# Designed miniproteins, single chains: the designs that were tried, part 13

Each design is a single chain, and the fold is of that chain. pLDDT is the mean over its residues in the fold that is shown.

## One batch from the design tools (miniprotein)

Design m428
Fold by ESMFold2-Fast:
Structure m428 (fold): chain A 60 residues (1-60)
Amino acid sequence: MIEEIENALNEKNFSDEEKEEIIRAIQNAKSEELQSLALDIIKNTKDPNEAKKQVLNLLS
């Protein structure tokens, strides 16, 4: 899961700082369903800023 998320973030050209922030939020969620939803948002959202916003809002 985490490696797939990291790869998706790399494809969207997120900075290392942004990737760390998103990965930490996903790890803190500790919910397989929330992690899967976050991955889907990252993969399916074309705008990286919108993807980050949606993922962090989901995991708040």
Scores: mean pLDDT 78

Design m429
Fold by ESMFold2-Fast:
Structure m429 (fold): chain A 94 residues (1-94)
Amino acid sequence: MEAVERELEELARRLEEEKEKLLATHSAEELIEKAQEYLDKAEALIESDPAEALKYALLGGYYGNLAIEKAGVENLPQELVERYKALIEKLNAL
């Protein structure tokens, strides 16, 4: 877990630095699409590679939050929010 935590901290720092650029260069729909892709990857890996699944789940959450900032929460599929919560809860239970 320690190596994964370090990678996640580095990723979080880079994503915060890139946040303004991502918001300027991507539409809300593109950000939602990326969030869905990452959550799909997390779901596929959750039982075989929970550490990698956690990285993808966090990326899905990050892009989902950017989409909310871009277009408001009403434009984010509620399924994405529920999938993210379920994934994080399941990963924390492992």
Scores: mean pLDDT 77

Design m430
Fold by ESMFold2-Fast:
Structure m430 (fold): chain A 55 residues (1-55)
Amino acid sequence: SDDELREKNIAQLEYTIAKLEEQIALGKAGKLSQEQLDKYQAALAVVREKLEALK
C-alpha cells in the first residue's frame, strides 16, 4: 500500500540521516577531511528535505 511504502521510505531516510550524523560527528572530531565533512553536511541537508516532503 502507499502508506506501507511511505513508512518504509521514511524509515530508510531516518536510517540514512543517523549514519550521516555519525560521519559528521567524526568530522567535527577531526577524523575526516574538511572536504568529506562538507559533502556529508550537504548530503544530510538533501536527505532531511526528502524526509520533510514525505510528511
Scores: mean pLDDT 86

Design m431
Fold by ESMFold2-Fast:
Structure m431 (fold): chain A 77 residues (1-77)
Amino acid sequence: MEEAYKEVLEALEKVEEILEKNKNASKEEIQEVLSKALQELLDTIEKNKDKLSEEQLEEISKRFQELLLRAAKLVKE
């Protein structure tokens, strides 16, 4: 249970790191790297969802939404 939550948190942190490192990158460059990281995050959530509590899933969803908003701002045309 704790390991499952930590694995998802690490995937979230990886997306956050990509967003921070690539804040000055071109739209095309960041979209490719970010899409792969977001897919990895979704796969990690799906793999671990049965091991996570309702509260943990709610917190993960909130953080995921925040990451999507940050990504949208960076890939703005």
Scores: mean pLDDT 77

Design m432
Fold by ESMFold2-Fast:
Structure m432 (fold): chain A 70 residues (1-70)
Amino acid sequence: SVIDQSRSTYQGSRDLLNQANQQGSSQSTIDMAQKSISNSQRGYSTGSQRDTNRGQSGYIGAQRRIQREQ
């Protein structure tokens, strides 16, 4: 469901933010992870597919940046 997908993205985004902070990622990468947390939290709270999709896109973007900045 949209709710389950968004909850999964929220948890992953929180873990991703912790990883970005631990490895000293750029502020833009940290901001992307924070946006993913915010959007996915809204997604599972409201059942919004749009917010769920935004959270997921932000997660993928932040994950790619973290990988590049390693």
Scores: mean pLDDT 82

Design m433
Fold by ESMFold2-Fast:
Structure m433 (fold): chain A 91 residues (1-91)
Amino acid sequence: SLSPEEKALYDQLKAELQAMKDAVANNDESKFIASAGRALAIIDQLAKTGSPAGRRAKAIFMETFIEKGASPEAIINALEEILKLLDEYAK
């Protein structure tokens, strides 16, 4: 299960994913970049918890940037994968 700290970060990531989807739907590049930056910071904080869930979340995100490129679709897909992973750990 997720710690209270991990759950708070999980809830923040869900909000940023929704904001990014809204930005893409409205072609708002500035809002997308702002939300992506906040999501990056949240993922880094998850990794700093030292939990398996946090470490895997960062690995998924880094793989996306290195191997799949940093397109809006790739970032959104990576966040959806991370949130599904965190939801599995939360049960």
Scores: mean pLDDT 79

Design m434
Fold by ESMFold2-Fast:
Structure m434 (fold): chain A 66 residues (1-66)
Amino acid sequence: MLKYPYPLPVIEAQKLLKELGYYSGPIDGKLDSDLVHAILLFQSKHKLEGDGKVGEETLKALNEAL
């Protein structure tokens, strides 16, 4: 079971990526270029499709990385 709901809220994506060291920006709920870049870096590291979106596969990988 996934720990977080899908679709993942932007604030939760910011928190998870910041905890993992991919995102250094504010937790403000805004989907900006820095957050998209962090998602793409995470996807590249985990050999996922680099679409810049927190889909089901990316969310599963985030849950497993924590």
Scores: mean pLDDT 73

Design m435
Fold by ESMFold2-Fast:
Structure m435 (fold): chain A 61 residues (1-61)
Amino acid sequence: SAMAAARQAAIDEVKRWLNEELDKIDAELDPNSPEYQEKVSELHLKARDRYAARLAAIAAA
């Protein structure tokens, strides 16, 4: 159905957003920093939380 296709397109867009956000985080953090592991884990967790929230919103629509 058109609604199912629209939902799949929205899901695919959110997945692209997550990949871009993770790439941006990795590009912006200094891997030689002593805080790198803690900062990357924190930012990845926040990105995944936003991803889950966006998917839940699509499912609820």
Scores: mean pLDDT 83

Design m436
Fold by ESMFold2-Fast:
Structure m436 (fold): chain A 64 residues (1-64)
Amino acid sequence: MAEEAGEKGGPARASTGAAMEHLKRGLTQDEAARAGMIGSAFGLMYGGKEGGKAGQWAVDRLLA
């Protein structure tokens, strides 16, 4: 197990995943950037994998 899952790109992974999903949905770069910031914040707070999932979920809710 990892001491700090976030070190394995938790914030970056959440940010990239959220941004890519928004770009695929035809959203602007501004929306993608906001999604990335939200994903990054959740990745930082919850760490690694869990942060990535929480960030993506939060982004989907905010843009729904």
Scores: mean pLDDT 59

Design m437
Fold by ESMFold2-Fast:
Structure m437 (fold): chain A 89 residues (1-89)
Amino acid sequence: SMEKEEKLRKLREAEELILEALRALREGDLEEAIELLRKAKEVAKDFPAVVKALENAIKALEEGDIFGAEESIALALASIEVEKLELER
């Protein structure tokens, strides 16, 4: 269905933005990482578990908690994988 295809497209787009944010974070570009996570959150707005993990990651980065941010980013990616698997059932 078009609805299922649109949801999968949004999840893939959010995943790519999160992976770009991880690259920015590894390069020390904290401002770019936060902006990419904000874009991922907007794309993933229909997926509450993904949104919550991204909000936690953004907050951690704004507070200088890089390790907490990486944990929340990992949770966001895991949540995207769960959502994709549910749509493919």
Scores: mean pLDDT 89

Design m438
Fold by ESMFold2-Fast:
Structure m438 (fold): chain A 86 residues (1-86)
Amino acid sequence: MTLKEQIAYAEKLEKEGKTDEALNIYLKIISSGQVSEELEKSLAVFLSKNRSKLTGKDGAKILFYSQASGKDGFLTRVMVKVAKLE
């Protein structure tokens, strides 16, 4: 599955109310070292819409997998996009 297809699948799961499943797809993409502006935008929108459904444990997972990807600034760019959506 391409990065674009994985992002589309995560967005589909979110639209179906499957927030935990959508988050797991995002975490799998990040853990594979695949980062892009499209992923950053998609994840930012997801986090903004689902803030009330996400736990501190979910936030810790996002941080851990983002750091494990070895891509500097990825999480910072996602959070900047989240701030712009608020």
Scores: mean pLDDT 74

Design m439
Fold by ESMFold2-Fast:
Structure m439 (fold): chain A 125 residues (1-125)
Amino acid sequence: MDELNNAYNNFVNALIEFIRNEPGSEEKFEEAEKNFLSALKKASDEEIQQMIEDLELTIEVAETLGDKLLVGMNYYILGLLYESLKEYEKALEYFKKAKKIYEELGYEKFVEYIDKKIKEIEEKL
């Protein structure tokens, strides 16, 4: 597994644990997110664009199936991908979409984390 695929898989696993509010999950998630963002900086814009297209297709399928948790998770990941491309307005749009879904689902701790991320991105606009 290359660095990007390894960082992505570790990030997704940590994200799921954090959304589920598992003990110690926040610190693991923060570390995994930093590692994923570092791997994205080493990735080509073409590799990142392919990930975006794959996630957009996954969202369309998840919406058809009514899988709101998966939709919200993929919106958050899209936010990180656009952040890595320095497309801060698009990143902000997707983080806000993820926040709305997790608010509706009652994942208050993850919503608080997304709010911090939104503020960080707004400072870059």
Scores: mean pLDDT 86

Design m440
Fold by ESMFold2-Fast:
Structure m440 (fold): chain A 84 residues (1-84)
Amino acid sequence: MLEEALEGLERHIEDLRRLAERGDGPEASRRAAEEFEERRRELEERGEELAPKVLASLEAARYAAESLREIGREVDEEIERRRS
């Protein structure tokens, strides 16, 4: 459980960093990645007791990441409207 939670956090952080680099919701994605990095450090110190909460948070974060991608699409639409 603990190792799965740590691996899940690392992959999610990498995905968020890629979104920030691309410019699709850069501030929100970067901030979320930093928050998950901090929670990963706490998980390493507090072990198995936090693992279930971290796994639940990862599931919630995946849905939040989808919402951030949707916001990015809305921004792209606004740019297209301005260009027109």
Scores: mean pLDDT 66

Design m441
Fold by ESMFold2-Fast:
Structure m441 (fold): chain A 76 residues (1-76)
Amino acid sequence: RREHLRKQLLGNVKELTEEEKALLDRFIDAYLEEGSVFAALDRLTPEERERLKELAKKYNLQGLLDTIERYEAMKK
């Protein structure tokens, strides 16, 4: 479920903007459709991936940040 995955990614972070929530929901929905985090990242635009990386840094979401950085390394 989207809400469950959002909670797992964010932990106790409550102060997301509506834009940040929409971006995270888009990523989670892509993950649920594709079954793979890398395939989910492929469905995002480059701008959405950068915003997601900024979100991960802002809220100290190390697991998400590590996954995005690994994805970027694979795209070199």
Scores: mean pLDDT 75

Design m442
Fold by ESMFold2-Fast:
Structure m442 (fold): chain A 74 residues (1-74)
Amino acid sequence: SAQELLDEYIAELDAMVAAKASVEELLAFIKERQPELLEAFEKAGKEGPRLLSRWAVESAGALFEARVQARKAE
């Protein structure tokens, strides 16, 4: 389901952040998974906007955390 696909994506994002993945690595991962997730959200009908919103918030949060860590490492 679209929800299971999103939950798996978030788990993978969280694991990457915990492993101290760079902003570049996170952006590459987000870009790679985006087409599959967007297609699943469109097929989810009425649930689509809610899933899309959660994907956007979780993706932005992961990038924010990585950017904060990158600034401290420089």
Scores: mean pLDDT 85

Design m443
Fold by ESMFold2-Fast:
Structure m443 (fold): chain A 72 residues (1-72)
Amino acid sequence: GAMAERRAQEAAEAARIMGERMKEEGLKQGAKEASVSAEAVGEHVKITVSADGESGELYVPADDVLAGAAKL
């Protein structure tokens, strides 16, 4: 529904902001390259992380992302 879609989009935006901070921290810790991206996928946020030629992806419930962001 429209409420779930808005929540997922808000969670994806929060995850992108957190991802930029995590990328900056990784580079400060000596990573040669780092990237984080986030997108809304249904009721989940797909987070893709890559550093120094390694990559991984995970799906986090939008409500969990928003709860984590609210504690920052």
Scores: mean pLDDT 73

Design m444
Fold by ESMFold2-Fast:
Structure m444 (fold): chain A 96 residues (1-96)
Amino acid sequence: MMNRAIYQAEVVLEGSEAEVAAALARMLDVIGKHMQEGRIVSVRVRREGGRLTITILSYTEDDATKVANELAAASGLPNVRVLPVKVWREAHEAVG
């Protein structure tokens, strides 16, 4: 019953603009597969020249970790950072 927490994983890539664009295309295929399986709640992509940050929200820490690692592998780039998974929000929404 305590399975409504949202977990955040983040993948950061650096390379040439062309390498980052090619990596993003490969990573979008992985994102699409996991979205179809209901493993991804939300995805945010930020690109600034040779820098790419992909933020994944998932219902479980294991799914967030798996998606982030598969994205890093799919990128084809040697210099990829996978940030530690963290809890984004728990079962009760903060009323702002």
Scores: mean pLDDT 77

Design m445
Fold by ESMFold2-Fast:
Structure m445 (fold): chain A 91 residues (1-91)
Amino acid sequence: AIGGATPPVKATPEQIAEYKKKFDELLPKVPKEFQPIAKKAADAAIASGDLQLMEQVLEAIERLTSEDPIVRIAAEFTLLAVRVEAELGMS
């Protein structure tokens, strides 16, 4: 069994709802070109139920609102990595 010995690993329904609200609030501030990758990463993290991945997605999305192109590129790679990790996660 997963999650029993590693608290807190799995997000509660309340944490998922809060995450969705924060994501919806941040998404309009993200440049249009990065919104698709942000949405896919967020959806993958939610589907995984992994609180740490959800947290990493929010941090990366916040960095996508930066005026620094290097910070935005780094955030894009983070979102891609989180999405891959979430989608390849254990069932």
Scores: mean pLDDT 76

Design m446
Fold by ESMFold2-Fast:
Structure m446 (fold): chain A 73 residues (1-73)
Amino acid sequence: SVDDRLAARRRELAEQLAKVKEQSRANAAELQKKHNWTPDVAQGLADGVVTIHQWVLDHEFAVFEARLRAEAS
C-alpha cells in the first residue's frame, strides 16, 4: 500500500539521519578538542549540521510522497 511504502521510506530516512547525528557529534567533539571550544559551541555546530540534513531529508520525503500519491491516483 501507499502507507506501507511511506512508512518504509520514513524508516530509511530516519536511519540516515541517525548516522548523520552520530557523525556530527564525533566531528564536533574532534573540533572542540582541536580548537579548545566550549561545549556549547561544539553542540551548536553539531545541532546546526543535523538541522540542515533534517531539512534535506524532509524535502526528499516530500518529493517521494508526492510522486507515490500521483502514481496511486
Scores: mean pLDDT 87

Design m447
Fold by ESMFold2-Fast:
Structure m447 (fold): chain A 92 residues (1-92)
Amino acid sequence: MELDEKTLEQLAKSDELGHWATLLHYGDKEMQKKAIAKLDELVVKGDFHAMFVARETLLSDRVSDEVRQYVIEHSKSVLLKRWAREALERRA
């Protein structure tokens, strides 16, 4: 079952962590950037579930290197920046 673009936009408006995780797997590059920015806010607040989701996503082949660069440049979390750099090094 393919998720349509309208469904992905509805997920992007959600405040639920599971919806952001789904968007990171099925969304386009711009939707993935929006999802990771929301995750960054939760990680900065100390949400360990958001930290786990962010780490697994940044280390996976599901997110593009452009999203990882976006995290390195714009994230407020030292941990997210570190995981994004680690993922890029592993892909080189």
Scores: mean pLDDT 68

Design m448
Fold by ESMFold2-Fast:
Structure m448 (fold): chain A 67 residues (1-67)
Amino acid sequence: MMPSYQEQKEATAEGIAKILLSKGVVNEKEAKKLKEEMSKSDKKLQEGIQKVADLVSQENRDVAREV
């Protein structure tokens, strides 16, 4: 079975929202709203991907500094 483009987009949006929620960047309501916005807009999805990339980059720098 091959997931549709929309299904892949929704799965990616859900993954991004869960990462942001687990890192405490957003609350549960904000995570749900971001998932919906990203699933509806490619631009919002790209913004979400960039935000996660920036967060991971910052977290890695902070960990390297403390360890």
Scores: mean pLDDT 72

Design m449
Fold by ESMFold2-Fast:
Structure m449 (fold): chain A 100 residues (1-100)
Amino acid sequence: SHIEEAIKHLEEALEHLKEALEKATDEEAKEHLEEAIEHVEEAKEHAEEGNTEEAIEHLDEADEHVAEALRAAADDPEVVALLRKARDHIALAKSHLKKA
């Protein structure tokens, strides 16, 4: 189902965000990563309950924090690559939730 596909993409996003958090050295990037992780976890919980609109709202907040983490970690190519992968999976999850 579209919800099951969205949840798989949210799990992939969480894996990349958590790896980025472990590798990040910039304190501002870490704070935004922690916020992004919290919002993706909230989105996953709402998606599992069938609350697709609430899940999408949390993914919009998560994407904003990923964008800020990308700015703060711009000089760290490994962290940037992980954040871009996470952002792609957030977008794919959101696309599936909109079709649910």
Scores: mean pLDDT 91

Design m450
Fold by ESMFold2-Fast:
Structure m450 (fold): chain A 64 residues (1-64)
Amino acid sequence: MSGDYSAAASAAHNAGPGAEAAAKGARQAMLQGVSSEEAAEYTIEGARKGGEREGALAAARKAA
């Protein structure tokens, strides 16, 4: 699962603060039953879809 972790970290770093919001939302979803791997996927997808802050925030809302 190192690949997923590295990819999520890279996406968050590249997208900046928006990706951090997406990561927080994904973490909240994980606490409600989503696995950590799935939470990472949500963060990556949000960052990829927008490549920007809005994309990352949309992922956070969807994951939460």
Scores: mean pLDDT 54

Design m451
Fold by ESMFold2-Fast:
Structure m451 (fold): chain A 63 residues (1-63)
Amino acid sequence: AASPLQEAQAFEYLLREARYPVKSLAALYVKDHPQANQAFVERALELFAQGRLTVNGLADLLA
């Protein structure tokens, strides 16, 4: 399993450069982390995609 920091670094590429859909990525995250709230993850990834969260900030929210 990836650490929260490693996941946030992968999400930086996927959301900011590859333009991967936030909802699809949130659904994949929740499959690997079934205790996570999907709506919360979607919102965090939306803010991250917009550049409103740093990589470390996203890692802290997902920890």
Scores: mean pLDDT 81

Design m452
Fold by ESMFold2-Fast:
Structure m452 (fold): chain A 86 residues (1-86)
Amino acid sequence: MRAVATVVARAAPGLTQAEAADAVRAAVAGVPGVEAVHVHLDEAAGRIYVGVVAESEEAAQAALDAAKAALEALGATVTASSVTPL
């Protein structure tokens, strides 16, 4: 069954929308079954929102783990994450 992985992180100072989006997209590109990736940096709130649509809960979990690692490598702090079946 399809699933959605969501990640919410606190952005590191000076992180841009393009840097966050490129890092997450590169990280999840290696995960089979990823259908769509959405990355949004709310600069005013200092928060990053990531959504990944995947073919399965297993693929969504793998994409979530990859996205979390990519954001943490950029100095962001992950505050919430979940996988929800569709």
Scores: mean pLDDT 82

Design m453
Fold by ESMFold2-Fast:
Structure m453 (fold): chain A 94 residues (1-94)
Amino acid sequence: SMEELREELEELLEEAREYAIQGKVEEAKEVVRKALELMVENGIISEEEGEKMFKGIEEELDRIAKLKDEKERVSRATLLAGLMRHEFQQKLEE
């Protein structure tokens, strides 16, 4: 199930990135919330840690949604997804 968890988290990260690029900020937030909830349910992070992570991600998603240039949205959404992937990998290993 750890391999399945990693695969599901990666799929959710890509889905969140796609929604962020499209300017669908509420859908992107919902997918991020699902990813963090999955990590809490599997004992990887605490509920409090998940809420703190969500707040930071939510702020960046709101900033991305205000960008008028699609190329800037792609760049920043890709960077955010990469940072989230790194954080998830760190939590899964530690």
Scores: mean pLDDT 87

Design m454
Fold by ESMFold2-Fast:
Structure m454 (fold): chain A 85 residues (1-85)
Amino acid sequence: MMKPVVGVVVDPDPAQREEWLREVREALERGESLVKAVPEMQEGAQRLRDLMLSLTESGPVILTLPTKEEVEAAVTVLERQLEKR
C-alpha cells in the first residue's frame, strides 16, 4: 500500500528554508517524510507532520512556515479538522 508522505520546513531564515526545502523534496522523492525545523519549532513542526499524515489521502505534501505563530495557527486549524472526524 502507498502511504502519503509529508514534508515540513520551519525556519525564519529564507536562505536556510530554501536549502531545507531541497532536502525535504529529495526525501519525498524517495517516499520518506521529513521534518526540518529550528530547535525552538521542532515540536510544532513534528505535530504538523503527524496531523498532515492523518489528513492527507494521496500524493506528497510540503508545508513551509517562516514563523512560530504560523506553525501554531496551522496546528490549531489541522487539529480542529481532525476533531470533526
Scores: mean pLDDT 79

Design m455
Fold by ESMFold2-Fast:
Structure m455 (fold): chain A 99 residues (1-99)
Amino acid sequence: MREVVREVVEKVEKLIEERGLKITDRGIEEHYDPVSGQRVYFGYVSATGKLSDEEVEKLAREVEKLAREAGLDSYVGYHRHPDGSVDLLVAVWKREPVP
């Protein structure tokens, strides 16, 4: 699972770079959630640049497709600045029961 999350994060980074955004941070994490008794595999990419709302929605759909095909959940969120630039966060994750 961790390798699947890494591969999806790498594909997301390419989608972001193709849109001319600058990647500012990335991470891939695995942890055990003792409250739920589940392993959590989590990946994220943060980026900044100029992207329209329509371009963000298109990116979100492409991320959702990549995550779905890999069996992962996904989230795409952004904050728009007055100059028209965006701060973008993409997250993908999987929760699995621990035997």
Scores: mean pLDDT 83

Design m456
Fold by ESMFold2-Fast:
Order: C-alpha cells, then sequence, then structure tokens
Structure m456 (fold): chain A 61 residues (1-61)
C-alpha cells in the first residue's frame, strides 16, 4: 500500500516522491510533507511519517 511505502522511505524527500507519484492531492498531506522534508530530528520525523501514513490510509480507497 501507499502507507507501507511511506513507512519504508529513507528520508523526507523519498516520502514526498512516493506521495507525488501516487497523484495524491490533499492540503493536509501537503502540509505534513512540508514539515517532513524540513524536519532534522529523527524522532520527530518518525512521528510525522507515522501520522502521514495514517492519513494516507484513510484517504486511500
Amino acid sequence: SLAEKILAAKDGFEVAQIVLSAGLVDQRVQSMLSEIVKETDPAKFEELRKELAKLVEELEK
């Protein structure tokens, strides 16, 4: 699933590439991507990545 790909991504840029490649356009997703790509704290990055994955699972039909 898209959420599994996000959780397996090595960094915020790979997360962004995965989401953009899926054609997912959502303002909440875009806001979280902006936070993820600029986050330098590994612990906060993991938290944001998990929140994004949960949101994507909700949106993915």
Scores: mean pLDDT 78

Design m457
Fold by ESMFold2-Fast:
Structure m457 (fold): chain A 91 residues (1-91)
Amino acid sequence: SEEERLEREIEELEKRVEELKKRLKEAIKNKDLEEVEKIKEELLRLSEEAQRLLERALTLSKELARRAVLVEAEISVQLMRISVYLRVEKK
């Protein structure tokens, strides 16, 4: 069904965001500015994907829409962390 397909896409997005969170933590620890910038670009793409999945979910399932909102919120938090880190390290 379209709902089952959407659920799988949201689950894959959730997994991708969790993997990027772990990569970001290591990149910050190692002061790898190039890796942090790459992770930022990937998170921006996933943010756009999360917004598209949210629009689809709003017409299909309130529960899936809730999950899409939570993933978008997590991406926004990670992007804020990157913004602060880059300001401090680049001076």
Scores: mean pLDDT 88

Design m458
Fold by ESMFold2-Fast:
Structure m458 (fold): chain A 86 residues (1-86)
Amino acid sequence: MRKELEEFAERGLELDKQVQEASKKGQPVPREVLREAVAGVLTKLFLDNGLEEAAEKARRLILAGASADELERVLGPDARKIEAAL
């Protein structure tokens, strides 16, 4: 499980770099690529803070196209723990 989340996060970070490069060139980015990039970045953030359950939930919900309201309801408490640690 942890290795799968780490591999997913790594791929998402790679996609995020591609999204940033496309944005600099003014190129549109497909929603599916943006979704995977966001999911990977958030999965990495939660894993780096020892929140493996939150990381798995972030991956599943974002890839499933969950609404911003649903993401805040499910992941918001764990995200606030990270913010408090900064």
Scores: mean pLDDT 78

Design m459
Fold by ESMFold2-Fast:
Structure m459 (fold): chain A 89 residues (1-89)
Amino acid sequence: AVQEEARARLPDVRAEAERLGAEDLLARIDAGAPLSEVALALQAHIAGLEPTAEAYLEAVRKKMEEAGVSEEEKEEIEKKLEELKRALD
């Protein structure tokens, strides 16, 4: 059943959303949204929906500024996000 599979994969789905900087998906998980909906949204992002990728990139940049990460760390994170965005295009 999809629900059982989604529950078993919740830690992986959350980790993936965190890795992608998907604040909207993290907020949905925390709010108790259906895991099938969250998984579908994450899959759509992974499939390279460019408008979604831009929103996630901006959310990650805001988080980096709030967390006070160093300029070197910020560059490394941005490089990884740009590589991920290009790979998923």
Scores: mean pLDDT 59

Design m460
Fold by ESMFold2-Fast:
Structure m460 (fold): chain A 80 residues (1-80)
Amino acid sequence: DFSLIVDKLDGNKVTVSGPNKESAIKKAAEVLVDDIKKEFGLSIDVDKIVEVVLSKVSDNDTDEEITDLIKDAIVKEVLE
C-alpha cells in the first residue's frame, strides 16, 4: 500500500493510504476538496484535480510536494 501524509487547511495532518500512488493522491484530493467545500461552500471535481496532479507529479516527490500540487490545482480551479 502507498501512504501519503496530507497537511490540511486547518493545520491538522491526516494519513491517507491506497493500493497505489494514484489512489492515495485521490484520497488526499478528496480530503482537501471536502475541506474547501465545508469552509467556503465551493464544489470542486475531485477527478479533475487528480488528473492535473497526476500530469505533474514525479516518482521523487515528497508528501509535502504532492500536497502542494493538490492545493495549487484547487486554487487554480477556484480562482482561474
Scores: mean pLDDT 80

Design m461
Fold by ESMFold2-Fast:
Structure m461 (fold): chain A 69 residues (1-69)
Amino acid sequence: MMSTEEVIEELRKIAEEERKKGKSAEEIAQTMAKHARELIEKYKYSKEEIDKVKREMLLIYEEIVAEEQ
């Protein structure tokens, strides 16, 4: 099972790879949300772990938006 930290690192990697492909911040956010949902459904994380992933995803999105503008 992936740890919460491993999930966050994977989402950061996905965000960087999608950004390099020229995807918009919104498209990157959708891709991250899809992957996070699939991992959460697969590994059955606790509510606390899910909330941590959601907070970190928001921070990654904010970083991308700042770089896009």
Scores: mean pLDDT 79

Design m462
Fold by ESMFold2-Fast:
Structure m462 (fold): chain A 124 residues (1-124)
Amino acid sequence: MKTLEDYLAKVSEEYFREVLEHLRRLAPAVVAELEAAGLDVEAVVRALLAGDYYVDESILDESPETVAERLGLFLENLPSVVADAPSVVEALRRLAEDPELLRRYYHEKISLEMAREIVEAMLG
């Protein structure tokens, strides 16, 4: 059975580091909110990237900056578009209670089990 960890193992540490560096520059307010809530920003990035890779392996053909822009935009829009929550952190908590919201975002291309694994990895 392929887990979230199996997909993460296919992405290089250098690629994750570059995505994280660009995310901190492009979406500093979101990064600050996640850190203030005690969340591991690297874990959030790794979980979302693994989910995207599960749906479409070609994501790794894109530059780390382009991927960081998409992840930043997703996190910024998460409260209004995905979870109808007042903040990014509250949106992530709502995804933990209803992982089907994340599955719907991925156009049902991930299983409910994979959606749960992604949310658990993001929240620790």
Scores: mean pLDDT 76

